# Ledger of designs, part 52: designed miniproteins, single chains, continued (5)

Each design is a single chain, and the fold is of that chain. pLDDT is the mean over its residues in the fold that is shown.

## One batch from the design tools (miniprotein)

Design m17780
Fold by ESMFold2-Fast:
Structure m17780 (fold): chain A 71 residues (1-71)
Amino acid sequence: MEEERRLAEIKRAAEVLIKIGEKYKDSPYAQKAIDYARKAKELAERGESVEEAVDYLQKAIDYLNKTLAEL
């Protein structure tokens, strides 16, 4: 049950990051952020390792921060 909640939270966070990244699609950093967020979402949907899903989510956040820093 707790693992299911964590995976659902990761999926929701990834969906938010994808939507934000899509606003800045002309940025190579935004494209990488979307790609990593999609990987995190896929792992969460498959019930894969929470650790790996969190790692991809963190990479997505890092690239989104780089996108916003260039604005």
Scores: mean pLDDT 81

Design m17781
Fold by ESMFold2-Fast:
Structure m17781 (fold): chain A 70 residues (1-70)
Amino acid sequence: KKGEVAKRVAETLRLLREIARRDPSVQELIDKAIEAATKAMKLLASGGDVEEAQKYADEATRIAREAAER
């Protein structure tokens, strides 16, 4: 659902902000994850395909998890 994807993107962006604050060395991963999350949000905001937005949200979450692990 659109709301679930939007919530996941918001949570991922919050996590990325916290990771970047603690460890600037993972900035390259953070930038990639923000790009994916931004694409998901743009699709949701424009009334685009929710499934495509979910794909970008999943990618952002995957990269954020990698950044959080180190």
Scores: mean pLDDT 78

Design m17782
Fold by ESMFold2-Fast:
Structure m17782 (fold): chain A 84 residues (1-84)
Amino acid sequence: MSPVIAPVAEILRSYPNEGHQLAFLRYVLREVKRSPAVLEGKPYIPGQPPASRETLLAFAREVLAAAGREDLLPAAEELVDEIV
């Protein structure tokens, strides 16, 4: 399991409303897409391929489950499809 899931879920929960939580999730998903190494707390590694749709969706599911916001999963799936 990625070491960043718990801290990302905690930050997501700290946002005051659904719109801000989804905006934060979109930001994090874009970062994970561009640098899968961020899932391990590592800096961007040149030449690494972007994260797959499967990786982004799995990450979003884990974050939302940890945050107790699985109700946001349909919106998160739309964000993943937009980002891929």
Scores: mean pLDDT 79

Design m17783
Fold by ESMFold2-Fast:
Structure m17783 (fold): chain A 58 residues (1-58)
Amino acid sequence: SEAAALAAAGARGQAAMDEVLKWVDEGITPEQLAERFGIPLETAQEILDNIRASRAAA
C-alpha cells in the first residue's frame, strides 16, 4: 500500500539521518560521505555544511 511504502521510506530516511549525524560527531569528511552514499562530493559537502550551520545556530 502507499501508506506502507511511505512509512518504509520515512524509516529509511530517519535511519540514514541518524547514521550521518553519528558520523559527523566522529569527524567524517565530505569525501567519505560522498563515497558511502554514492553521491557527488559537492552534494556531500552541502549536506555537511547544512548540518554544521544548523548546529551552530542552535
Scores: mean pLDDT 73

Design m17784
Fold by ESMFold2-Fast:
Structure m17784 (fold): chain A 79 residues (1-79)
Amino acid sequence: VAEQVAADLRALAADEALLAELRAALAASTDPNHRLQGELALRAAEAARGASDEEVRALAAALVEELRALRAALAAAKA
């Protein structure tokens, strides 16, 4: 899972045209939720763009771990 996330993140970071479109969409959006989602996606892609293979894998692993922690917190809140 983390390896697939790392591959997807690296592919996004390598696509300068897609990153430019994301940046333009973020600048043009007036919806606060769209701006937050766009900002998060842009930051993740830019972090991956400048990162080594090890750093991209570490970022992907951290994202997977955060999702697991969130799932555990939601399960605990239901109990």
Scores: mean pLDDT 66

Design m17785
Fold by ESMFold2-Fast:
Structure m17785 (fold): chain A 88 residues (1-88)
Amino acid sequence: MTKYQKLLELTDEVLEKFPELKKFSRVAVTIAVGYVLEEAGFDVGPIIAFILLENKVNPKELLEAYDFIKSNPELKEFIVEKAKELGL
């Protein structure tokens, strides 16, 4: 599995466990999860850049998804631990 595929799998697991995030587009959630991982020391910056170049994302929606994740310590912990399990 590529790092990109691992990030998509992580995003799908996040959406399953935290269905409140389903109000945002999958692309916005994927990028927001990527930003949280980058802040936690994971090398996902190039993948985030690729997703941003290939997809039209609403910057306001992306910021709202990111702020939602950052305001939820349980969700951030789940993202980091699951990323370790997936070998990101």
Scores: mean pLDDT 84

Design m17786
Fold by ESMFold2-Fast:
Structure m17786 (fold): chain A 77 residues (1-77)
Amino acid sequence: DIEELVREAERLVEEGRLEDARVLYTAAITRAIKEGDFERAEEIFERMRRLLLENAKTEEEKKIIDEGFKVSLENLK
């Protein structure tokens, strides 16, 4: 369930486990896109971007988040 993935990802961010959180956010976004729920996918992506970028320890992780943003925008019309 998308909501469970998002909730677990948010908990992982609070624990400082950013890589694990990114994986779960990405899974939730992918499921929302496949279901055609682009509004939900965008909301989850915005939340992921803010939390992970604010807490990111590496520039490489920030780049991966930015790349995911470009892909999501193309799928959102």
Scores: mean pLDDT 71

Design m17787
Fold by ESMFold2-Fast:
Structure m17787 (fold): chain A 103 residues (1-103)
Amino acid sequence: SLLEQAKQAAERLLKTLSDPSASSEEMHREANEFIKAILAVIDKEEEVKGKFSSEEVARIVGLILRLIGLVEEMSLLKKKGAPQSKIDEVIKEAKEVIEELLK
């Protein structure tokens, strides 16, 4: 199912964010694949359940923008050699956003 593909993409993204050897390019690639998978789920759900409200669309867009911002922050922190504790905080926030998008 599309939802199963989105869950698999989420697992790949979280694994990549948690990998200290992962490049910025790898993190952006996995984030992009997860976003594409979520958008496919939303498109299919809209076909079945009817039009999303402007409030629902705004919530989903806000979560996607937050995830993009967290991936950018992670890339910057890794480039600057930030402490692992700060990196772990961003990973935790990214996991929460990903879990919210999968609902």
Scores: mean pLDDT 79

Design m17788
Fold by ESMFold2-Fast:
Structure m17788 (fold): chain A 68 residues (1-68)
Amino acid sequence: SLSREEALERALESDEPWALVLTGYEYEKLKKYEKALEAYERLLKEFPDSPFRRLAEEKKARLEKILA
């Protein structure tokens, strides 16, 4: 729904790395791969020392392959 997508857009601006992981996953479920990639790229850019860095790198590589 639109309200769910609005919540996900807000979550993309989260200061919590785990929230970006969950947001990316939800966008993948919706097949919104560009938005999922945006979540993982933000995690890597803003939170490079987070425990989710490797997961985000793997997700980024996978999504870039899907979008190519």
Scores: mean pLDDT 82

Design m17789
Fold by ESMFold2-Fast:
Structure m17789 (fold): chain A 78 residues (1-78)
Amino acid sequence: MSNEEEARGLAEYLASLPKEEALEVLKQMAKMAEGLGALEAKEHFLKAGKAILDGDIDKATEHLKKGIEALNEAVKAR
């Protein structure tokens, strides 16, 4: 699967959860990214959370895609 397909699936899954639970998942992902030094990924996961609050699934998908990409690059750099 492409990162875009993975990000879309994740965004749709998060949108199916209560907003409180979806935000908690994204906060945990952001903390994990911060622990790995992936600050760009952290920022994108937090912005995805804001998009979920706004009901903007397309924007959430965009930020999740960029966050996953940045996280993968940070892991490769270790």
Scores: mean pLDDT 81

Design m17790
Fold by ESMFold2-Fast:
Structure m17790 (fold): chain A 120 residues (1-120)
Amino acid sequence: PEAEEEARLILRLLDRDGDGKVSFEELVEGLRRYAEEVDKISFEAHVFRLEVRLGLENVDGVFDEALEEALRRLFAEADRDGDGYLEGDEIVAFVEALEAPSGKPSPYTQAVLDAIRELL
């Protein structure tokens, strides 16, 4: 239930037009819209978490060029066919790398990833 709800929220953030394909531009736009929809403290907390997980040297809670470039690299690694879009299993791979960069996901994170696969 909670894992499925989180999976739906992640997919809505990444694939706003519902076409089953996510471009890097759609990902960045989704994050910018999220920044407008939530309070500054909540957004900064999410950015801090991403900066720590991606191993950035400057962890300041600011969505800057360094964080965008780290996300672009992660996106490119998940984009197995190099077409500039994430589709199907590539979306799951991107979310897994973002949420569990150290390798094995937690049981909750695994449940979210499984729900994303079922929704795709």
Scores: mean pLDDT 71

Design m17791
Fold by ESMFold2-Fast:
Structure m17791 (fold): chain A 82 residues (1-82)
Amino acid sequence: AARAELIETLRRVRKLIEEYSKKYDERTTLGYAAELLFYEAALAEDPAASRRLGRLAQALANAKTVEEALALIEAAIAEVEA
């Protein structure tokens, strides 16, 4: 289901942020997370999921910290699961 695929994508982005923040600086980590979200948005067959992932990618590109980015991802997961 599109919802399950969207949640899986969001969890993958969260894992990337958690793993990359241990090895790379915040800006590099945020850049990779935003790129993954833009890539997944382009691959999404559901237009609503594509738009949501694209907006989240833009929000992450504008985020200043890893903490802010993780909060955005957790909020998106909670909203999709509701």
Scores: mean pLDDT 85

Design m17792
Fold by ESMFold2-Fast:
Structure m17792 (fold): chain A 99 residues (1-99)
Amino acid sequence: NEMEELLKKVEEDLRFLIEYEEELREAAAGEPVDWTPEQAKERQKRRDELDEIAKNLKKVLGEENVLELYELRRKLREEGKSKEEILERLIEKVREILK
């Protein structure tokens, strides 16, 4: 089923976004540490992967829906929800969009 495969890919992308975007954001917020060349490459790789995820989500869901997902994620984070709870809520929203 093409819709099931699409949903699996979106779920994988959202899980990656939740795991790494927060870590990259916290690192960008003035961490006073000199990174090794390997650590700098890993951070750039994560940024590139997040950019690709954002582009893929926009192609599948549309830009407005992606912005709604980002806003929902931000709101749930501010409410102190766990990463798993955030992921579940974002997947529910994606399922509603794809209906």
Scores: mean pLDDT 75

Design m17793
Fold by ESMFold2-Fast:
Structure m17793 (fold): chain A 78 residues (1-78)
Amino acid sequence: SHMEEQRQKELEEIKKIFEEKKEELVKLLSESFKAPEDEVREKLEEGSKDLLENFEELGLTPEQVKEFIDGLIEKLKE
């Protein structure tokens, strides 16, 4: 249906937002936790899968997901 197609497009956009922000998050988390970037990247990919599943269940928009990730980045820079 059109609603299913619309939601699938939103989920694709959410995945794109994660992919675009992934390297910045990896660097910030690596610095914050004093952990290797490769280990952080692997854990972030696992966490992103669970988070995406929750966003799908809650019906969050790409805009809301972007705001959430941008907020995380801002807090990690402190």
Scores: mean pLDDT 78

Design m17794
Fold by ESMFold2-Fast:
Structure m17794 (fold): chain A 72 residues (1-72)
Amino acid sequence: SVEELKKKLEELRQKYDEEESAILTEGHRALVAAKDEAERQAVLDAVNTRLSELKKQYDEEIKKIEEEIKKA
């Protein structure tokens, strides 16, 4: 049903926020632990890559559900 799809969409948005928060928290801890500029840049690059991949994954799943809702 459309109601089940809307609930799944809300759950995906909540999971995205939780995973993004976890990546940022881990990234901040790693950044504080970095010894030099090269290590700091590596942490920033890793965090940016993880955030980009997370957003892409969730955007694709959200789009699929939104398209199903439009067709319902």
Scores: mean pLDDT 86

Design m17795
Fold by ESMFold2-Fast:
Structure m17795 (fold): chain A 55 residues (1-55)
Amino acid sequence: VLEEINKKLDEIKKKYPEYQDEIDRVRAAVEELHALGRPEDGVDLARSTIKKIES
């Protein structure tokens, strides 16, 4: 799941380079949440960010 989320974030970053900094920050937060044993919070954060950018 984490790999799938990271891949989707890379795709969005490529399509919307103006959001590169926000996507990089979100990716770092997702990795940190996964390391803290909160992978679901990381997935929710990533999905919310992707939804916002694609809107």
Scores: mean pLDDT 79

Design m17796
Fold by ESMFold2-Fast:
Structure m17796 (fold): chain A 58 residues (1-58)
Amino acid sequence: MDLGLTTQAQIDAVRKAVSEALKAPDEEQAIETVRKRLRDAGLSDEAIEVAEESVRQA
């Protein structure tokens, strides 16, 4: 996540991507889901990495 203020839409996209990923039956598929969703939404690689870590910890 960049240290600049993110838009509400970007914050919501991260939360939704993590939530959707946690529904996946496999952790690798969950991580792939997060990566695809956030990259499509135009988030930075750093933001994607943070979301992936959140999924791994869940």
Scores: mean pLDDT 71

Design m17797
Fold by ESMFold2-Fast:
Structure m17797 (fold): chain A 61 residues (1-61)
Amino acid sequence: SAEDLLALAVIYGAQGREEEAIRAAEEAKRAGASPEQLRNTGRALEKEGALKAARAVFELA
């Protein structure tokens, strides 16, 4: 589901796997993630220090 892909994006971000985090968020958008869900995920990625992934995810919203 979109929610599962967004959760996976945050997990990848926490691990420093920023390219994988971005791909998971892009798949979540294709699966129907809302702009609000993407913004919430971007904020979670910022908190994890995954700044490149956070920026990319905010651009998806």
Scores: mean pLDDT 88

Design m17798
Fold by ESMFold2-Fast:
Structure m17798 (fold): chain A 78 residues (1-78)
Amino acid sequence: MKEKVVIRTDDPQEGAEKAVEAIKAGKDVELITPRENAARVLNLVLKGLGIPVPEITAPVRDATLEVDGKKITVRAEE
């Protein structure tokens, strides 16, 4: 099984940077953030990975991305 990194943070920029680094290192990531920050974190991760997608503006509670066989999950807390 692939190593999984769990990141819990209320700073969207810090969380996204750590998640991007872990994905580039070949690890799966679970990023847990306050509900208000979930969409911003997801957008920053997509930008950091160079994935050309439309900006996510809707509220996000749980989102999973698969990038070259690695998995990143963004989870919203309350």
Scores: mean pLDDT 73

Design m17799
Fold by ESMFold2-Fast:
Structure m17799 (fold): chain A 74 residues (1-74)
Amino acid sequence: SHADRRAERSALLQRAAEALAPLARQIRKTGSDEVVAEAEELMRETLTAVTSLSAAEADRLIGETRARLEEMIA
């Protein structure tokens, strides 16, 4: 149903935000302006993409973005 799909999509967005937002905040404290801009773009791309993916593909993308953000932390 529409309600079930909306709930699943909301849950995936929440998981992505919870996994990635703390790392993005850390990068804003330690990163250069260029690194901060790159991290924010990765966040936007990931959050947009997860709404169109299966749960398994969303979890994989979130994990990949998380690893990339972790590497950006000085």
Scores: mean pLDDT 82

Design m17800
Fold by ESMFold2-Fast:
Structure m17800 (fold): chain A 64 residues (1-64)
Amino acid sequence: ALIAAANQAVQQANQAEAAGDYVAAAAAYDQAIKRFEAANADPATIAAVQKKLAAVGQKIASLP
């Protein structure tokens, strides 16, 4: 199901973040957003993942 696939992508993003792989985390959050959008998920859920993606994007921009 799209929701289950989106939740799996969020878990992958969280693991990538814990490993310091912000590029992989950003890609996984982006996939989660697309899957949640395709599933017509709660806008609050989509917004929460978008905030995570934005935060990771800031970290990428700040890395040497």
Scores: mean pLDDT 81

Design m17801
Fold by ESMFold2-Fast:
Structure m17801 (fold): chain A 87 residues (1-87)
Amino acid sequence: AEELKKKAVEIAERGVRALTESGSKHPALQKQVEDLRDAARYAKEVPDTVTAGIGAVLRAIGIVIEGKLIAEKLGDEELAERLGEAL
């Protein structure tokens, strides 16, 4: 159960890293950084249960996928690829 929470934090932190390293100033991508940081905090605070751990992982994955789609729509294919690798 604790390993799932750690995995969720890992995914969220990799997503933040990809977004911040891209240097993008676009407001939609800045919002994704905020959402991923919130997902990492959420993952740390949920109960140590398998269900809560799975939920935290799925939340982090969902935000990374949304960020990837936004990057693709903005024409930032390199960022989209990096976000896909964060999963």
Scores: mean pLDDT 82

Design m17802
Fold by ESMFold2-Fast:
Structure m17802 (fold): chain A 82 residues (1-82)
Amino acid sequence: MKIEIETAEGKKVTIEVKSEELDANEFAEAVRELQKKLKMTDDQVLEGIKQILDKGLFDPEKKLSIEQAKKALQLMAKVAAE
């Protein structure tokens, strides 16, 4: 299935996911896909992950619903957008 993410600039990016609920590894794959599509540096990815953790949007012990994953990826895209 697909998650549509909007950047702070209003740019839309589609991320493909294999499951309706994402574990930590599947979420990491979605982050990698977002990084490729937005051409994010590793530093921008780390900043995005920090923001997700600081806001409590990601818990590695729990699976993320598509809606939760979309919210977390959308926050990363906003933090990384220039």
Scores: mean pLDDT 76

Design m17803
Fold by ESMFold2-Fast:
Structure m17803 (fold): chain A 62 residues (1-62)
Amino acid sequence: SRVDLVREALRAIGLEVSEEVARRIAAAMTDEEFARLREALAAGDIDGLLELLQPHLTRFVS
């Protein structure tokens, strides 16, 4: 699921969040962002994951 993908990406960058936060991030992301997230995760591109997730994290981890 998209929520599982977001949780896996967050774990790859050293972050553990609740399922609720991961679900909110997943709901806020576009199909294009999910495609990029899968690509970055498969490539081990930590900087790409940070760039994709950082706008959402700024909103939901404050």
Scores: mean pLDDT 80

Design m17804
Fold by ESMFold2-Fast:
Structure m17804 (fold): chain A 107 residues (1-107)
Amino acid sequence: VLEEVRELERRYDAGEISPEEAAEELLELARRARTLAEAAAIAGALGRISAELSVEELKALYVEFLRALRDPAIREAALALLRAHVRAVLSPAQAAEIIAAMEAVAA
């Protein structure tokens, strides 16, 4: 998973794949994530591509990412990382909307 995330980031940075294609591949990798390091790498990559997505696309993507994580402890850690990212880069109203959707999935 970690090597696949790095290769995906390389392809994205080179302009070889769209943000939407990168998001789909990261969601497939999330279903295979087994460690906190793998989940953190995927969350980091999602944060980078999310700058090019709409708020509704971000919300859907983050919700599906959290659903894809099978381990509750890994899911909770990923939620904490995404909450911090969303609060740092979005308006308070946009952040609150996305955080509410993410927290509903992690419950």
Scores: mean pLDDT 76

Design m17805
Fold by ESMFold2-Fast:
Structure m17805 (fold): chain A 56 residues (1-56)
Amino acid sequence: MEVEIAPDDTPENVVEKLALALGATPEQAREIAKRLKPPDGTLPSPEQLRAAIAAL
């Protein structure tokens, strides 16, 4: 899946979009976004997102 991230997206929205692209459900994506809420706009890597999805 291709993920289009807008500059106006919050870090939480970006993490949700990335998690969904990696096969997470909407519920999983929201939980991951809250748990990995990045400070200061630093986004989690795809590897971190895959690990978080696998841990759910």
Scores: mean pLDDT 69

Design m17806
Fold by ESMFold2-Fast:
Structure m17806 (fold): chain A 71 residues (1-71)
Amino acid sequence: SPVAARARALLDEIEPTLSPEQREKLRALYDAMLAGDFETAKKLLDELLSQVTPEQAERIERLAVLAYLAS
């Protein structure tokens, strides 16, 4: 899927900018979104967005939307 490929590419771009703990949360968010577990995804998204820079937050929100469309 082109959308799934774009979501994965954005994940790979964001991960190196994050701490190891934030990277694990981002991967868990990505996996939850792809699995359609939106309750878990929302909790992880809210937690992660409170811990990152505004620039990182914008990119993470875009990743969540792309992963949702790929689910």
Scores: mean pLDDT 87

Design m17807
Fold by ESMFold2-Fast:
Structure m17807 (fold): chain A 66 residues (1-66)
Amino acid sequence: MLTEEEREIVDRVVAEGQKAFPALPVETLREAARKAVLDSRKKGLTPEEIRRAMARAVMEAAAELA
């Protein structure tokens, strides 16, 4: 179960992920983002730390494909 704040992080990651990986289904991106947020919470990261980590990961992935 995700908090409201974590759902906002997932939605933002999915939106950025669609730009970086337009061939991937939205649902696949959403499930991957959801799992990553839950795994990060399990490690004790705050929502702000999760947000920053996810933004960096998407940026790095987009740079590798550019």
Scores: mean pLDDT 75

Design m17808
Fold by ESMFold2-Fast:
Structure m17808 (fold): chain A 74 residues (1-74)
Amino acid sequence: SEAERLKRLEELAREAARAGAKYAEENEGIKLSEEEVEEAARRATEMARKAIEAGRGEEAERKLREELEAAKKA
């Protein structure tokens, strides 16, 4: 369902934002605040929601998973 997909995308967006923040701190010396991480996750979730409305929810999910995997490999 759309609601289940949105829930998965929200989860992925939060995980990607946290992983990205850790990557930035460990590899670039950039310390992101918790508020900045939450804002990034919120924006990613909003973009994913728009993608679902446009019939591109599967693509949005794939992109978030790729971002999360890239951050984890650091």
Scores: mean pLDDT 76

Design m17809
Fold by ESMFold2-Fast:
Structure m17809 (fold): chain A 77 residues (1-77)
Amino acid sequence: MKVRIHVTPDKVVELIEEGDTVLASVQPADGSTVVPISAPAGTVVEVYLDGEPYGAPLTAVAAPNGGSLVTLPRPTT
């Protein structure tokens, strides 16, 4: 399954797409770049900023309580 996370300059996360499923906008905790997703660990995640691919694809890691976590790339300045 391919997961796509859409971010905007005004928001860290705007929309998460998991295959054919579109999830509501998700905001990570203040100051956090870690985003929870429902896809299993090892899922490849593509990040889009203003509709353009942003950075290299990421890999989801297992969350202790089930589901998976993705660490978004930090913009360098």
Scores: mean pLDDT 63

Design m17810
Fold by ESMFold2-Fast:
Structure m17810 (fold): chain A 100 residues (1-100)
Amino acid sequence: TEKEKLLLRFNLYMISLDASLIVLQRMLALAQQQGDSEMAARLQEVIAYLEEVRERGKRMGEEMRKENDIERVREIFEEFERLFLEANEKVTAVEDEFLA
């Protein structure tokens, strides 16, 4: 169904956030070992942002599962997708800076 496809896409985004957090936490550990306080602070900001998006995502996912109006499910999904894309831009930017 349309709802099942939206929930599948939502779950893929949530898995992607979890994977990004693992990578960022490893980068944070390396920055701390190198004494790079500026890089460590930036990684901590991005990690905190992803944790907030993840928590909001959990609430939005539950709302989507309980909602029977497909247009409302789509609205919630699109709101979460915007949050995910913003989070992904922050991840890409800090990864590019760290790996430069």
Scores: mean pLDDT 90

Design m17811
Fold by ESMFold2-Fast:
Structure m17811 (fold): chain A 55 residues (1-55)
Amino acid sequence: GKEERDKILKDIADQLRAIGEAIEHYLTGKEPVPRTDNPEARALLEEAVARFKAA
C-alpha cells in the first residue's frame, strides 16, 4: 500500500543522505564515519569511501 511505498522511499532517502554526507566529509578533508544500522547503507558508505581513497 501507500504506507509501504513511503517507508521504502524514506529508507532510500536516508541511505542517499548518508552517502552524500560521506562524500562531503571526504571533500572537506575529514574521513567519513559510517553510522547506520542498515548493513546495505553501511556497505555503500564503505564502497564510496574506498573509491575516493583509491582515486
Scores: mean pLDDT 68

Design m17812
Fold by ESMFold2-Fast:
Structure m17812 (fold): chain A 120 residues (1-120)
Amino acid sequence: HMAELRARAGELAARPVTLDEAKAFVDEGIQALEELGLPKETLEKLRKARENAKTVVDYAAIGAVVADLLSDALEQKELPEEKRRRYEEVIVRMIAVAGSVATQGHAAELEAKAREILAE
């Protein structure tokens, strides 16, 4: 599962992700979570984090959280293979954003920000 998606994301993270790409990917990921029927409270926390995000590291932290939530949702929901593959591509893009930032030396900052997004 996730190991394969992380491997694919690692290949995409070989180049820096731009701020505009990170914004677009995160917006796509949040939309995917909404389509999969995640709780409104979780979606509002992600949207608040997205609204307050300013740097690629901020977007990468959101992307890491979105990837984990999408992975969990896909394990609980039976989808046609084509739709499942589409959501897996979204997960790969989210992990690539996080990986790009980690490669630039911001891994600790990303992890701290990701923990804050779903915090009480």
Scores: mean pLDDT 76

Design m17813
Fold by ESMFold2-Fast:
Structure m17813 (fold): chain A 94 residues (1-94)
Amino acid sequence: SEQLEKEIEELKEATKKALEKKEKASASYTNPLTGGRTKITFENLDENTFKVSIEFENKKTNSKGSFSFTITKEELKALTDLLIENLKNALKAS
């Protein structure tokens, strides 16, 4: 969907802002597998450490949740690359 393509670009921009500008940044997308909204927030804690916060809903199970974890700059790059790849693959499968 055009909306998911836009949300993937917003996720890329949020990642760039957190990594390069040390700004707190968020992006949201609809998970095509669950129909629910996911919001991911990146917050720089120090020179190599980031807090990732995820808020999600699953419309198929009528559930919602949130969790957060701390990762390194390298792990954040790997995580966002994997997430973007999975979203692009879901878009192609539609």
Scores: mean pLDDT 82

Design m17814
Fold by ESMFold2-Fast:
Structure m17814 (fold): chain A 99 residues (1-99)
Amino acid sequence: MENVEKLIKEMEKLAEEALKKLDAPEEKKEALRKLLEKLLEYVKLLAEKHPPNEEEVERLIKEFREAIKYLASLDLEELEEALEELEETLEKGKANISL
């Protein structure tokens, strides 16, 4: 599924670039990094279940850029809360994903 691989690769690059450019305390950068890693895992699981077409890949990349900007604006506590919610969603998602 080449579109899934392309999507994840581009999202990983965007996450790395955002973290390198972010002027914030190390604790906030670490929380954002973990959140972005879990978000990428979630997107990969969804994309494997429902493979995106080329137009959907472009839309998801745009939405991810917007999500990074939003997440980078959050404080440490908000990032940690978002990470916990995403981890719970991933765990429940894995339990319900049967191929």
Scores: mean pLDDT 76

Design m17815
Fold by ESMFold2-Fast:
Structure m17815 (fold): chain A 86 residues (1-86)
Amino acid sequence: MEELAQKILDDAEKAIKLLQEVIKKSKDKEKIEKAQEYIKKIQEFLDFLSSNRGPIEDPEAVLEKFEKVIKDAIEYAEKTLKELEK
């Protein structure tokens, strides 16, 4: 359990870092806005985990949803950065 939680936190940090690179390198407002939206979603999830009050109903489903958002964010950022390198 601890290894999975740490991996999710590490992947979230990686996602935010890649998305910040998209914002820094892109001149396209739509790409910047989408990167900002992903950062906001990841931050809202991190805030939810840190402000945890009482038992979370179905913590595994919450973690799976978070992992999917992070995966989508990393995929988007990597694809966009590849396009910007051309």
Scores: mean pLDDT 76

